# Designed miniproteins, single chains, continued (5): the designs that were tried, part 46

Each design is a single chain, and the fold is of that chain. pLDDT is the mean over its residues in the fold that is shown.

## One batch from the design tools (miniprotein)

Design m17574
Fold by ESMFold2-Fast:
Structure m17574 (fold): chain A 59 residues (1-59)
Amino acid sequence: MKELQKKAFEEGYKLGKQGMTPDEAAGIMAKKAYAQGASLSEVAQVAKAARDGAELGKK
């Protein structure tokens, strides 16, 4: 897994543990990636990884 996806998953997991929904975590991380100049493809990959991480963190 690429470093960007791994970091997004880890941050999503932390947000999920704090009570955020997977959709909220994905939205937050997608906005951060976009603000940093990531491509649309990279933003989508970050959003997916953050969502997956938040789902695991919510457990």
Scores: mean pLDDT 79

Design m17575
Fold by ESMFold2-Fast:
Structure m17575 (fold): chain A 88 residues (1-88)
Amino acid sequence: SELKEALKELAERYRAKAEKLKGTLEGELYELLSELLEAMAEDAPEEEIEELLEKIRELAEKMPPELQEGVELLLEQLKETIELVKKE
């Protein structure tokens, strides 16, 4: 699936961002996002995907309001992508 390969590539990019932001909450966020994208690409159980989404939301609550808005946008995009993966 082209979509699954794109998710793996995006996961690698997010890991690279996490590495650059090491020691920050934003870095932790990108690490969790990369794990979520990899789980989606590998057809992980829905339970695992939901647990990762919950962890991302919990981490976002610890962030400043400006960053929370950006995280909410990313989660919205990821939910849309999850629906597309399920339809394949």
Scores: mean pLDDT 79

Design m17576
Fold by ESMFold2-Fast:
Structure m17576 (fold): chain A 93 residues (1-93)
Amino acid sequence: EEVDKDPFNIFAWYEKAIEAAKAGNKELAQKYLDMARKAFPKFSSEEEKKLFDHIEAAIQAYIDGDEETAQKHLDEALKLAPTDPNILRLKEL
């Protein structure tokens, strides 16, 4: 009956955070980043932790107005998961 078991849609919060940061709403961007952390507070592997550490660092860089650092962290995330459509979408925002 529940087909969508997506209680951990961390990427939806990441997308909202980047969009808010680029719109100049740093407070809202930080709130969405915090919601992402709450959605997925525990990682199952060191590789997964490194992946999300880079994504979070990228979003924080967008909040801080440093798009070059943000893109570098998203590129590092893509090196860990080169074909992940969620990470590719974050880079395209």
Scores: mean pLDDT 75

Design m17577
Fold by ESMFold2-Fast:
Structure m17577 (fold): chain A 58 residues (1-58)
Amino acid sequence: MKEKIEEEVKKAAEEGKKKLEVTVEHDNLELGERIAELIKTIAKEYGLEVEVKVVNTS
């Protein structure tokens, strides 16, 4: 999971994007929120602004 997120964030940064919008779909809301925090942390390391939405998929 972390590896894939990091790769996507890095690709966006290399493409010159300033902002990334990500939707995290998970059947466990708490786990989805942890994933969202991870995405935000990685994006910050690459100088990207990120907006993350967490959606419960049941």
Scores: mean pLDDT 74

Design m17578
Fold by ESMFold2-Fast:
Structure m17578 (fold): chain A 90 residues (1-90)
Amino acid sequence: SLDDLLEEIEKVSNDTSIPVDEKLDQLFDLARQVFDSSKSVDELYENHLKIKELLEKFGKKEGLSQGTIDLLLNTLDHMLQLAIQQLKKK
């Protein structure tokens, strides 16, 4: 379910056994799955805000620079825009 995907994002972000680069790959794959599972534009915006907060928290916890965090958030924003475009085609 969508809630299970959001819980998995939080779990992966807190896993200290996984290298940061591998965690980022897993987090973005999970974010894509969340967006693909969203049924409306409003739901996409709601899920984007939840994932954005998790990524900001993750970046701060891992000691990433603000510039790096901003790049991650820009990537998430691009993924959101693509998901909105795909949903509007339906």
Scores: mean pLDDT 84

Design m17579
Fold by ESMFold2-Fast:
Structure m17579 (fold): chain A 87 residues (1-87)
Amino acid sequence: MKFLEKLTPEQQEIVDEARRIIEEVRKLYEENKDKITPEISDLLTKAMFLATVAIVEAYMGDIEGARQAVEDARELLEKAKKLLESL
């Protein structure tokens, strides 16, 4: 895949945050695989999806959409963490 324009610092920050969310989801899944309920799995899957959307939107120059997707992904990840901590 070839990009004609380089990412701005703001776009790069969004991409880096989205990548951090994806890594946190992977780590939670790996460390807690025996505690993953269908509800937690759904939240983690949606968080990964929205983080991926944020990366795509950042590359397309949709900064507002990318920021919203990162925020939504983070909220879902935090909900999943809270459910895991309650088990």
Scores: mean pLDDT 83

Design m17580
Fold by ESMFold2-Fast:
Structure m17580 (fold): chain A 90 residues (1-90)
Amino acid sequence: MADEVAEEQIKRIEETREKGIAGLEAQAKANPAARDLADAAKEELTRLAEEGKERVREASKENPEEGRKVAEEIIDELGRLTVRAMAEMA
């Protein structure tokens, strides 16, 4: 059960990261001057997602509900990071 919750939440984090990266890439292609900003934001998204996946695995081993809460926090942070980066690229 805990492993199933961890895998589900890790998948959500990865999907959120992939969507964020895709959005940043689309903006960088439309505005090449923003390429460095996009690349920096992609690195931040990757770091946050990897750190978040480990936190979810650890929390889920103790309590599946705690793993879900941690995942929601990480997903919110990934979303905020993407929105902030997109605004900086505009």
Scores: mean pLDDT 84

Design m17581
Fold by ESMFold2-Fast:
Structure m17581 (fold): chain A 85 residues (1-85)
Amino acid sequence: SVDEIGEGLIAALQEASTAKEVNSKGAGEGLGVAARKLGLSKEVADAVGEKVAKLSGKEAREILQELGKAKNGEELKKGLEALAK
């Protein structure tokens, strides 16, 4: 289910946000994959990946931290949709 997938993705985002150095391209690719696993379109996943890949490592970390605060997969999905705009 979206919630089961979301739980694992939220844990992964929390772990990634604590890394000594955050690679913005890798974060963008990972968030794009997460968006697709949560049932978001390829267009949304690509937009998320592109947007995050352009950020600094600090900004990418802040996004991972904020998305990692989601309580369930539906909240994470909404956060990714908002990020794609």
Scores: mean pLDDT 86

Design m17582
Fold by ESMFold2-Fast:
Structure m17582 (fold): chain A 73 residues (1-73)
Amino acid sequence: DILERLSSSDPKVRFEAFLEILNSDKFSDYEKLLAADALARSDDEELRELLREFLETNDIPEEIKEVIEESLA
């Protein structure tokens, strides 16, 4: 289950699950925001670094970008 992977102890698995949710038309905008919020609230430094790199290299919806930027501040 993709939602279980979002809660994985492996930061890379969590990040990959998040990207799958963002790039899927199966999930609502609200569900994508919840996934971003869940990831961004993580205390995992490796995951936080992956999120910073993602913000610099990808074109992302503004609301998703705002959630991640707020949590990384």
Scores: mean pLDDT 78

Design m17583
Fold by ESMFold2-Fast:
Structure m17583 (fold): chain A 63 residues (1-63)
Amino acid sequence: SLVKELIEAIENNDALKVRELAKQLAEKGEKNEELLDLLLKNKDFATALELFPEDPRIQEALK
């Protein structure tokens, strides 16, 4: 599962792999809610803004 690989990459602090897996997951359009939550929880605002630039939760987290 891409989600499991993403969680493992986050735990390993592998920023490049997190970005690559997040892009793949967003491209599939599945579990976007879980993906965004994981990115925000990990404070990866750069990847979150790249993939979901119009999501108000990113703007709320940055304020």
Scores: mean pLDDT 78

Design m17584
Fold by ESMFold2-Fast:
Structure m17584 (fold): chain A 98 residues (1-98)
Amino acid sequence: MREELAEALERLAEVLLEVSKHIEDATRAAALAIEGVALRLAAELLREGKLSVEEAARVALSGARLAKEAAKLLEDPELAERALETARELEEIARRAL
């Protein structure tokens, strides 16, 4: 569970950082980039045992929600679908961890 959740957090972090480059609204782009960095940090802290699985799962659910909202703003349907799929995968793993 811990490693599976950490890997899923890292995958969504990469997607959010990529998505942030395609959002024209600077404030929204910055929020997505900050969330991406936060998810990457959560994965690192989870692996180090400094963040519990339950705490990481709550962070994951929040990040997945933001990713799904951001996908609605994307003009690239392939990037939007990748964001939605990655978010749903993380939600599934996070729900099993709670």
Scores: mean pLDDT 86

Design m17585
Fold by ESMFold2-Fast:
Structure m17585 (fold): chain A 100 residues (1-100)
Amino acid sequence: SDEEELARILAGLKPASPEKVEEVRRLAREILEEARRLLKSVKTVEDALALHKKLSPLFARLLALHDEAGGGREITEIIRELMEELAELFAPFAEEAKKA
């Protein structure tokens, strides 16, 4: 699971290179902006699941960059913040699913 992968990454926390931090920060912003853009077109729970499928390859790339950098305190924090923002974006659909 993504949570298990993130926990594994957290175990290796150390300072990251500025270049890798900037690369990860750029990709994280790209993921969040793409999620916000796609979410505007989401009208059903099925649409939200399709959006998740579209974002999965970008998350895989993000984790690969973190691994390539040898981990990183700053990189791990950026990933954590991205996951929290995405959870907030999807919260309305979780509430709607409970009411259905």
Scores: mean pLDDT 72

Design m17586
Fold by ESMFold2-Fast:
Structure m17586 (fold): chain A 79 residues (1-79)
Amino acid sequence: SPTDRLSQLGQQVLELIKKGEQALKNGDYQKAAEYYEQASRLLDEAARVAEEAGHPQSAVDSLRELSDQYRKKAEELKK
């Protein structure tokens, strides 16, 4: 179901963010960028699933905003 998929995506995003934070603390900027890029892509997927499932627009917008934040963090780390 869309609800089960959102739960799975949420768990994957949290794990990727945790791995990204750990990579950043270790000075591995390339690995941190890769994890944040993956998190951003899964957050975009979660936003689409939430929208299709009829979740409030505020929830969809929050997921898209979070996706944009992690995309920007990844781009900053690539330089």
Scores: mean pLDDT 89

Design m17587
Fold by ESMFold2-Fast:
Structure m17587 (fold): chain A 98 residues (1-98)
Amino acid sequence: DAENAAAEAAVRAADAVGPLAAYDKARDIAIEVARREPDPAARQTAALGAGANAYEKMRLQGKSLEERYKAARDAMLEAGMPESVADAAINRLKQAEA
């Protein structure tokens, strides 16, 4: 019923606080690592990690695929990834998701 559904949603929201904070922290660490990394390949790997953590946070919050892709792209751009490379990474992710 509505009361049971609301209670379940509240429990899931409370349980998600820890994982959401963990994904935010992992994203922020990945962005900082990418910005400080002198090797282009390692920098790209860190930036992809920032995008992956942003995507998983949006997925855990039940956001649409479009919102997940946008959050991932925004995180990769914050990490210093060029727009063309970020767009290519999102297109590969879309292909993997079918």
Scores: mean pLDDT 79

Design m17588
Fold by ESMFold2-Fast:
Structure m17588 (fold): chain A 120 residues (1-120)
Amino acid sequence: SPIEKLYEEMEKEIEKVLKKKLPKLNEEAQKVVEEFVKKAKEIVKKAIEKLRKGEDPQEVLEKAKKELNKLVDETKKKILELYNEGKISKEEALIAWETVLEIYDIVLDFLEKAAELALS
């Protein structure tokens, strides 16, 4: 299916980012980034299921974007808490945050393309 192919392309792009960025982070920061990826994929899978059930693509996209933005905000808070507790360096905090934003852009691009396919 075209949506399955888009999902596989999204996963490959996420994997490339993680392969490059995770080795620069300690175990604590890696866990935060990995949890973000896991939860972002859950948001994506819920959006795909709603699109497959014939829910309005624009409403599905807007709800998924809202949930994804909330997840980004919660993840930023976790990164800041690790930094404030002295568990990660300032450089590791910045790399973790940049990694989250790069994955956010990849997931958002997927959601927009999936919604466009559902309109066709």
Scores: mean pLDDT 91

Design m17589
Fold by ESMFold2-Fast:
Structure m17589 (fold): chain A 55 residues (1-55)
Amino acid sequence: METLVSRMVRELVEAAKAGKKTVTIESPELTPDDEAYLRAVAEDLGIELTLVKVE
């Protein structure tokens, strides 16, 4: 089964493949570990990641 983080990682990979430089992800809740992991993946792919917490 695919987790939320796994789906977001796939979105970042597809964005990099499409030549995108920035990705904005809206999520109601992310743990600090999940947020750090997503930022590390985005940095490795050369993407500027903006995480928006939905109220």
Scores: mean pLDDT 76

Design m17590
Fold by ESMFold2-Fast:
Structure m17590 (fold): chain A 60 residues (1-60)
Amino acid sequence: SMVEELKKLLDEISQIAKEIRKIDRKPVKTPEDIQKREELVNKLKELSRKYTELLEQLRA
């Protein structure tokens, strides 16, 4: 169901946001930390697009 898919997307978004916050809490960031953060932000954008698409389908 779309509701189950939305829940899974929200859970993934929450996990990614938690990982980004861990990096952001570091007083000094390595180049590896910066690269990982960019990858996480890109994944977050993709999941947010999927979330929006599912919401649009639910409302259409």
Scores: mean pLDDT 84

Design m17591
Fold by ESMFold2-Fast:
Structure m17591 (fold): chain A 94 residues (1-94)
Amino acid sequence: MTLEELLEAMRKSTNPNEFLLLAIEALALASTLDPEQLRRVLEELAKLIVEKAADLSPQQAALLIDALRALARRHPEVRPLTEETIARLREIMA
């Protein structure tokens, strides 16, 4: 599945488990992009993750936080966006 197909599947998903698996796969594929494309894709991913965050269990949100941290370790340039997304996830889970 391409990144565009994954993003579309995430937008259409009504199942939190399916959404989680799609989001993790999309973050993994995004990590292979150049920095310019990565920032654009991550902005879309962050919006979708935050929009769906209320439907996630604390355990599911923790897995997304781990995936976002793994991405930031590989690509330090996107750390501010990953940190903002993690903070929003934590606020919604509280």
Scores: mean pLDDT 84

Design m17592
Fold by ESMFold2-Fast:
Structure m17592 (fold): chain A 75 residues (1-75)
Amino acid sequence: SEKEKLLAEIKKLLKEEGFSEEQINSLSDEQKQQMIENYVKNQIAEEIKKRYPDKVLYPEEAKELAEKLREEKEK
């Protein structure tokens, strides 16, 4: 469901880059999982970059901050 939606977005981006549907479908489950993780990390990094433009964040710090921001929105 959520994973399927992320894969659909990734497929759309890859098609815009010139990849065929066959090439995208030939990706292993491991490669697809890595692409999902990279896509989510990029989305989180962009959100954090907008809020903290002068801060250099490692992926782990970015995840932790994104989780805190998510908790704030749920309050």
Scores: mean pLDDT 68

Design m17593
Fold by ESMFold2-Fast:
Parts: structure tokens; sequence; C-alpha cells
Structure m17593 (fold): chain A 68 residues (1-68)
């Protein structure tokens, strides 16, 4: 389960980079905002079903992705 989640986060990050290549600054900012909101919401939902150890790994990966 956790491995699938981490892979999905990486896929979203790669897809966002590919799709934002032709966007202007305003569109890029909006895309980043929506991605952060989506990832934060997904993380909150997943924390309800994940074990504590898996939650910690998810939080670290999410923090890395949102900062870069």
Amino acid sequence: MLEEVLEKIREIEAELRARTADLDESQLEEARRLTREGMERSAELLKKVLEPEERERLEKELERTLKK
C-alpha cells in the first residue's frame, strides 16, 4: 500500500512537470496550489488507514515533494 502511494506521488510530480512546461507563471502557480491541496487531502485520508510507521514515511515524502 505505502509503496503504491509513494509511486503515485512521484507520478503526479513527473506529470505536473511535463504539463507545466508550456504554462505561464500564473497558470504554473495555480497548478502548484491545486497539487499541494490534492496531496494534503490525500495524505489526510491515507493516514486514517495507514500504520504509524507508514504515516511517518508518507509525511516525509510529501514534505520533500511539496518543497521541491
Scores: mean pLDDT 69

Design m17594
Fold by ESMFold2-Fast:
Structure m17594 (fold): chain A 73 residues (1-73)
Amino acid sequence: SMAEIAEKLAKKYEKTDPTIARILRLIAKEIKAEKSDSFEAQLEEGVMRLALAVEKKINPEAYKKALELLKKA
């Protein structure tokens, strides 16, 4: 799944690009939360979406690179 690809990429880049790895892990968590209709999963999705919005504003280049890595995988 896309979430598993994001987690694998995050592990690969954790030592060289920790910010990119962190963003990839947030994306993976958001995708996994979207698959559940539980209240807890909806809250987790919201929290992950907020965290990603913050990363996009603070680290726009790292955010763009994380998305490019996912697109190429």
Scores: mean pLDDT 83

Design m17595
Fold by ESMFold2-Fast:
Structure m17595 (fold): chain A 82 residues (1-82)
Amino acid sequence: MKEVERERAILATTLGIASAAAWFEGDEETAEELAKAAKALNEGNLDEAIEHLRRAAELAEGDLRRWAEEMAERVEELKRKM
């Protein structure tokens, strides 16, 4: 239980950092979706987090797209462990 909570907190923090980086690079739409995913994770709403991460992947290009897709898979895996 505590390990799952810790992983969720780490993912939320990582998404928050990625959102700030995307915003700083001028990708406001991707930044907003990453921030919404981080908020959903902090609130325990894994389904909403997955939706926002998939939206971020649709908006993003290159490495950020692949990373957002991988983060969505990580949240789906976390949901299966809960």
Scores: mean pLDDT 84

Design m17596
Fold by ESMFold2-Fast:
Structure m17596 (fold): chain A 93 residues (1-93)
Amino acid sequence: MTLEEQALELIRQKKYVEAAGLFFDLIKQEPQNYEYWKRYAQSYGAVRWHGAAIFAYHDAAKTLPEEYKEELRKLAGDFFEAWSKNESIPVEE
């Protein structure tokens, strides 16, 4: 099983903190991969660790190419909305 497959399996099991750890390892291998940053941030959002999710967004914005700016802007909007409502963020499979 690849690290990516293991991380996705953890999301299916609702083990979001463990999934975030594996996505962090995937980001270290492929720092330009938007999908890994998105799932990493959303995993922390799902457990209401809004500070960790916003930190992930900030690091992604510094690391990812300009072409992902609109996707990152939407992702940040979801985090700020969830934080203001004290809600968890749904994770995409």
Scores: mean pLDDT 78

Design m17597
Fold by ESMFold2-Fast:
Structure m17597 (fold): chain A 80 residues (1-80)
Amino acid sequence: SAADRATANRLLQQFARQAQDAVDQSTSLDELQARLDQLIAQTRQQMRDAGLSDSLIAQALAQLERVRADFIAQFRAEQA
């Protein structure tokens, strides 16, 4: 539904903000990866708790993984 899509988008925006904070505060790649893994697990649980369908959660998780990969690539580039 439109409401479920709005909820998913809100949680994705929350993840992006928290992921940026993780990049800014992490001093190593291992620390960043651990923080991002925890944030993805937390966001997935929040989507389940909100009653989102498995298909919508899968779509949102694919987007989260892309955002995660982008932040990891950014962090690696800054360490080079």
Scores: mean pLDDT 87

Design m17598
Fold by ESMFold2-Fast:
Structure m17598 (fold): chain A 105 residues (1-105)
Amino acid sequence: SSEIEKKIEELVEKLKKADEEKFEQVLEIIREAIEKYNKDNLLSEEEIEKGLETMREFHKAAKEKDEEKAEIYGLLVKRFLEALSSIMSKEEFEKLVKEIEEVLS
C-alpha cells in the first residue's frame, strides 16, 4: 500500500531524529508488536534479530552524522517495517504507527 509506504518513510525520518531513550521505547513497542502478531512465525527469529539490529545501526549512523550509512540502513529499516506490516492488518499497523508517533513527538 502506497499509504503504508508513506507512513513508514515518515516514521524513519522521525526515528532518525529521536533521542536514545525514545529510540529504546520504539524498539520495545516493535518487539511487543512482533510477539503479539507473529503468531504463525511468518518472520523467523533470525529475521527479527537482524531487523532490530538494523534499526540500532540506523540510529547509531544518524547520531554519528554518517549520512551514507544512515541512508543505507534507513532503506533496510523501511524493508523491515514493511515485513512487519505484512504480519498484521492495516488497522493493527496504523495503531502501531500511532503508538510509535506518540513516543517520538
Scores: mean pLDDT 87

Design m17599
Fold by ESMFold2-Fast:
Structure m17599 (fold): chain A 87 residues (1-87)
Amino acid sequence: AKKYVEKAKKYIERAREAIERAREALEAGDLQSAASALQAAEHHIKLAEEYVKQAEKEGADKKEVEELRKEIEELRKEVEELRKQVE
């Protein structure tokens, strides 16, 4: 259980880093770099979701799983908002 929780946290952090890169690229007017960073963020979010599902299957703490799901949902909303600025 803990192994998958730690993996989920790692990919959540990587998604946040990619979202920050996308924001910096948008501020600079670099739509290509912004789009690339958002694609990376989506990939990391998908991996985080998969690890949260594995953690839940392995009997991870219910509160911790719900907190991770909430963070992932917030990241998905940020990606969708930034994507609208690129498209």
Scores: mean pLDDT 86

Design m17600
Fold by ESMFold2-Fast:
Structure m17600 (fold): chain A 92 residues (1-92)
Amino acid sequence: MEKGREGAKKAREYAKEGKGSEGGGYAALGGKKAGEEKDGEAGAEAAKAGREAARAGGKKGDGKGSAAGGVGAAGAGMEGYIGSGSEKAGEA
């Protein structure tokens, strides 16, 4: 039930170890699962984790693929969030 959140946690752990590219991949997978199940909250969390993994990987010298993984996770998470119908008329 917490597929996206578990992926986010793993992404942060890999980012701390300088494996941002691998962390980004886990975040993207979590975001994709959240999107398929229309779990907007898990998708949003996966998107945040993906961005953080990309930043951490770049700063620690593991920039190869980490930014792409983070962007993919952000996209997948956002799609899940929007697909759930939780969008407000505000500034989304």
Scores: mean pLDDT 51

Design m17601
Fold by ESMFold2-Fast:
Structure m17601 (fold): chain A 56 residues (1-56)
Amino acid sequence: SGAEKGAREALRLAEEGRTAGARTAVGHSADELGIKAVPTTAEEAREAARELLERA
């Protein structure tokens, strides 16, 4: 699904230190699943991405 692909991308971007990109990818993946996720830091984005992967 698009949600799974977005979550994997968010995790990769967060691991690379690309915080803004990771936050955007988390938002898109969360929207696809009908939930809200608004991470502020790279660590929060990483955590959100992992949770989204479990739901996707």
Scores: mean pLDDT 79

Design m17602
Fold by ESMFold2-Fast:
Structure m17602 (fold): chain A 94 residues (1-94)
Amino acid sequence: SKKSIIAFLKAILRALIAKGNGVLTEEEFIKVAQEVLSLPKGAARDTFYVFDITRSGILTTKQLVPILKRTLQVYKLDDPEINELLDQAEALSH
């Protein structure tokens, strides 16, 4: 559902911001996906590999921010908190 997608995207952005280094590991992503979407570990890992096209084992704000902006546009999702979180995450991309 749109609400579940929004909740998941917010949780990913909050995890990135909380660390302050602009990097999310595979293990951290899996935990977020399990907590927010109730995905089994295997499904959460497969989802991580969809975003981690280079198989680096990490996701950076530089990679994620454009993907999330496109996801919001494609699904016509609007949420003021997501926009604020995207701005905060983008500030970590240096």
Scores: mean pLDDT 77

Design m17603
Fold by ESMFold2-Fast:
Structure m17603 (fold): chain A 61 residues (1-61)
Amino acid sequence: MSVEEKAAEALRELDEWQRAHLARTGRLPSVEEQIAKLEEIADRLGIPEEVRQTLLDGLRA
């Protein structure tokens, strides 16, 4: 599995989780919750720190 494939999978899991959270609670998760979830997914998938930083910067923007 390439690093790019892992990054794409992490973003897909995050999007699915956000949609499920919205459907369940009627609200989007906070930016802090989104960051924590993305870090959890990145750790599980073994995403390198450089790529992880890029993904996290996307959430902060």
Scores: mean pLDDT 80

Design m17604
Fold by ESMFold2-Fast:
Formats: sequence, C-alpha cells, structure tokens
Structure m17604 (fold): chain A 56 residues (1-56)
Amino acid sequence: SSSEIMKLTIETFRQMSDLTEQWLQAKKAGDKQAQQQVDKQIQELLKQFQADVNSL
C-alpha cells in the first residue's frame, strides 16, 4: 500500500542519514576502510529498499 511505501521511505531516509554521518566521521579520521564499509552498507540499504517496495 502507499502507506507502507511511505513508512519504508521515511525509515530508509533515516538510516541513510545515520550512514552518511558515519561516512563523514570516517572521512575526518582518514579511515579508508571504514569509508568503504559504510559505502557498502549504503548500497545494501538501497537494494533492500527496492526489494521491500517491490514486495508490497
């Protein structure tokens, strides 16, 4: 339903905000490994969001 899509969208954006903050902290620390790990988590989150929307 459109309501479920809205809830998923809000939750996904919240998680994206948290991951973006983690990436910025890793960048400030010069931690390339941590930056790469967060980038992978962002990619996985977006893939999961697409799958969740398609399953509704």
Scores: mean pLDDT 85

Design m17605
Fold by ESMFold2-Fast:
Structure m17605 (fold): chain A 90 residues (1-90)
Amino acid sequence: MEEAMARLRAALEAVLARREEVREELLAAGVSEEAVEEALERFEEALRALRAGDREAAVRHVLEGLRILMEAAGIEVPDARVEELLARLA
């Protein structure tokens, strides 16, 4: 569990460090600017929750951010796509 949280933290830090690149890729994929901004805000909330030790809140914020992006792109979010996106961005 701790190792998974460390990997999630590293992935969130990497995504937020590459914020402009991530935004550009998502806009190119057809995601609205509003959805991109809301999802990035959720990822910031997730990182804050991880730093506070709230693992459940962190996971919920990550999943909500990913759901926002996928739904804005017209895609239903199965768990497999969540894992794929996290692996691609890490």
Scores: mean pLDDT 74

Design m17606
Fold by ESMFold2-Fast:
Structure m17606 (fold): chain A 85 residues (1-85)
Amino acid sequence: MLADVEGLRETARIARELAAVAAPDTPLADVLREAIDRAVAAGRLSQALADELRAMIEAFEAGEEYVPSPRLLAIGEVSETLPPA
């Protein structure tokens, strides 16, 4: 749990930094995918969690309902107590 929470926080931090320099019309999905890729490359996010986050982004873009795994739901609940910096 803790390593996954830290991975999500790092991914969110990278996403914010990328969003700050991105063109105004850059899709949020592209920013999030780049942040996920960088977090994985840095060893901060597990491949399994990265794949799950990418699946969520794809479902969101397709307008589909994504059913989060019990692990992702638990991480989401914990992350709620750790606001973005």
Scores: mean pLDDT 69

Design m17607
Fold by ESMFold2-Fast:
Structure m17607 (fold): chain A 99 residues (1-99)
Amino acid sequence: PSGKVTVTATYSADGTLTVTIENSGTDLTVHVKVYDENGNLLGEKTVAPGSSATLTVPVEAGKTYTVIAKVYDSQGNLVGSAKVTVAPGTSASATVEVS
């Protein structure tokens, strides 16, 4: 399997965290999970091959959030991962490339 997965997290002033996942992989599935600074799961999404998705979660002002993306092949093997930490009022992104 080959392809590119990009995860972008934007912390908006209105108290929302918007996570955009773009999966250009032909045989790659992406599992995305969003955690607060204490490790509590706030949201998750699975993105199919060749697809994109948006996950929106409410956030508290002044706190940091972590987004973990795990990339799997068609047989369920972990082939890549990315971790994005986002602070208030910022955006952060990570890209996973699979050859």
Scores: mean pLDDT 83

Design m17608
Fold by ESMFold2-Fast:
Structure m17608 (fold): chain A 62 residues (1-62)
Amino acid sequence: SAEVEALIAQLGSDSAEVQQAAVERLIALGRAAVPALRRAVETSRDAAVKVGSRYVLEQLGE
């Protein structure tokens, strides 16, 4: 959970490399990340976090 929360926050990073690494790691974690990603799409005020979280969910078939 702590790792997933940190990775979701990194989707809002100013660094494209950090953002991309977070996307790849969240996809690799798979189903374990889904509840936190759904929450981020619904509740995040950061557009990059919201868009990135939705993208990861789409890659996971959710």
Scores: mean pLDDT 87

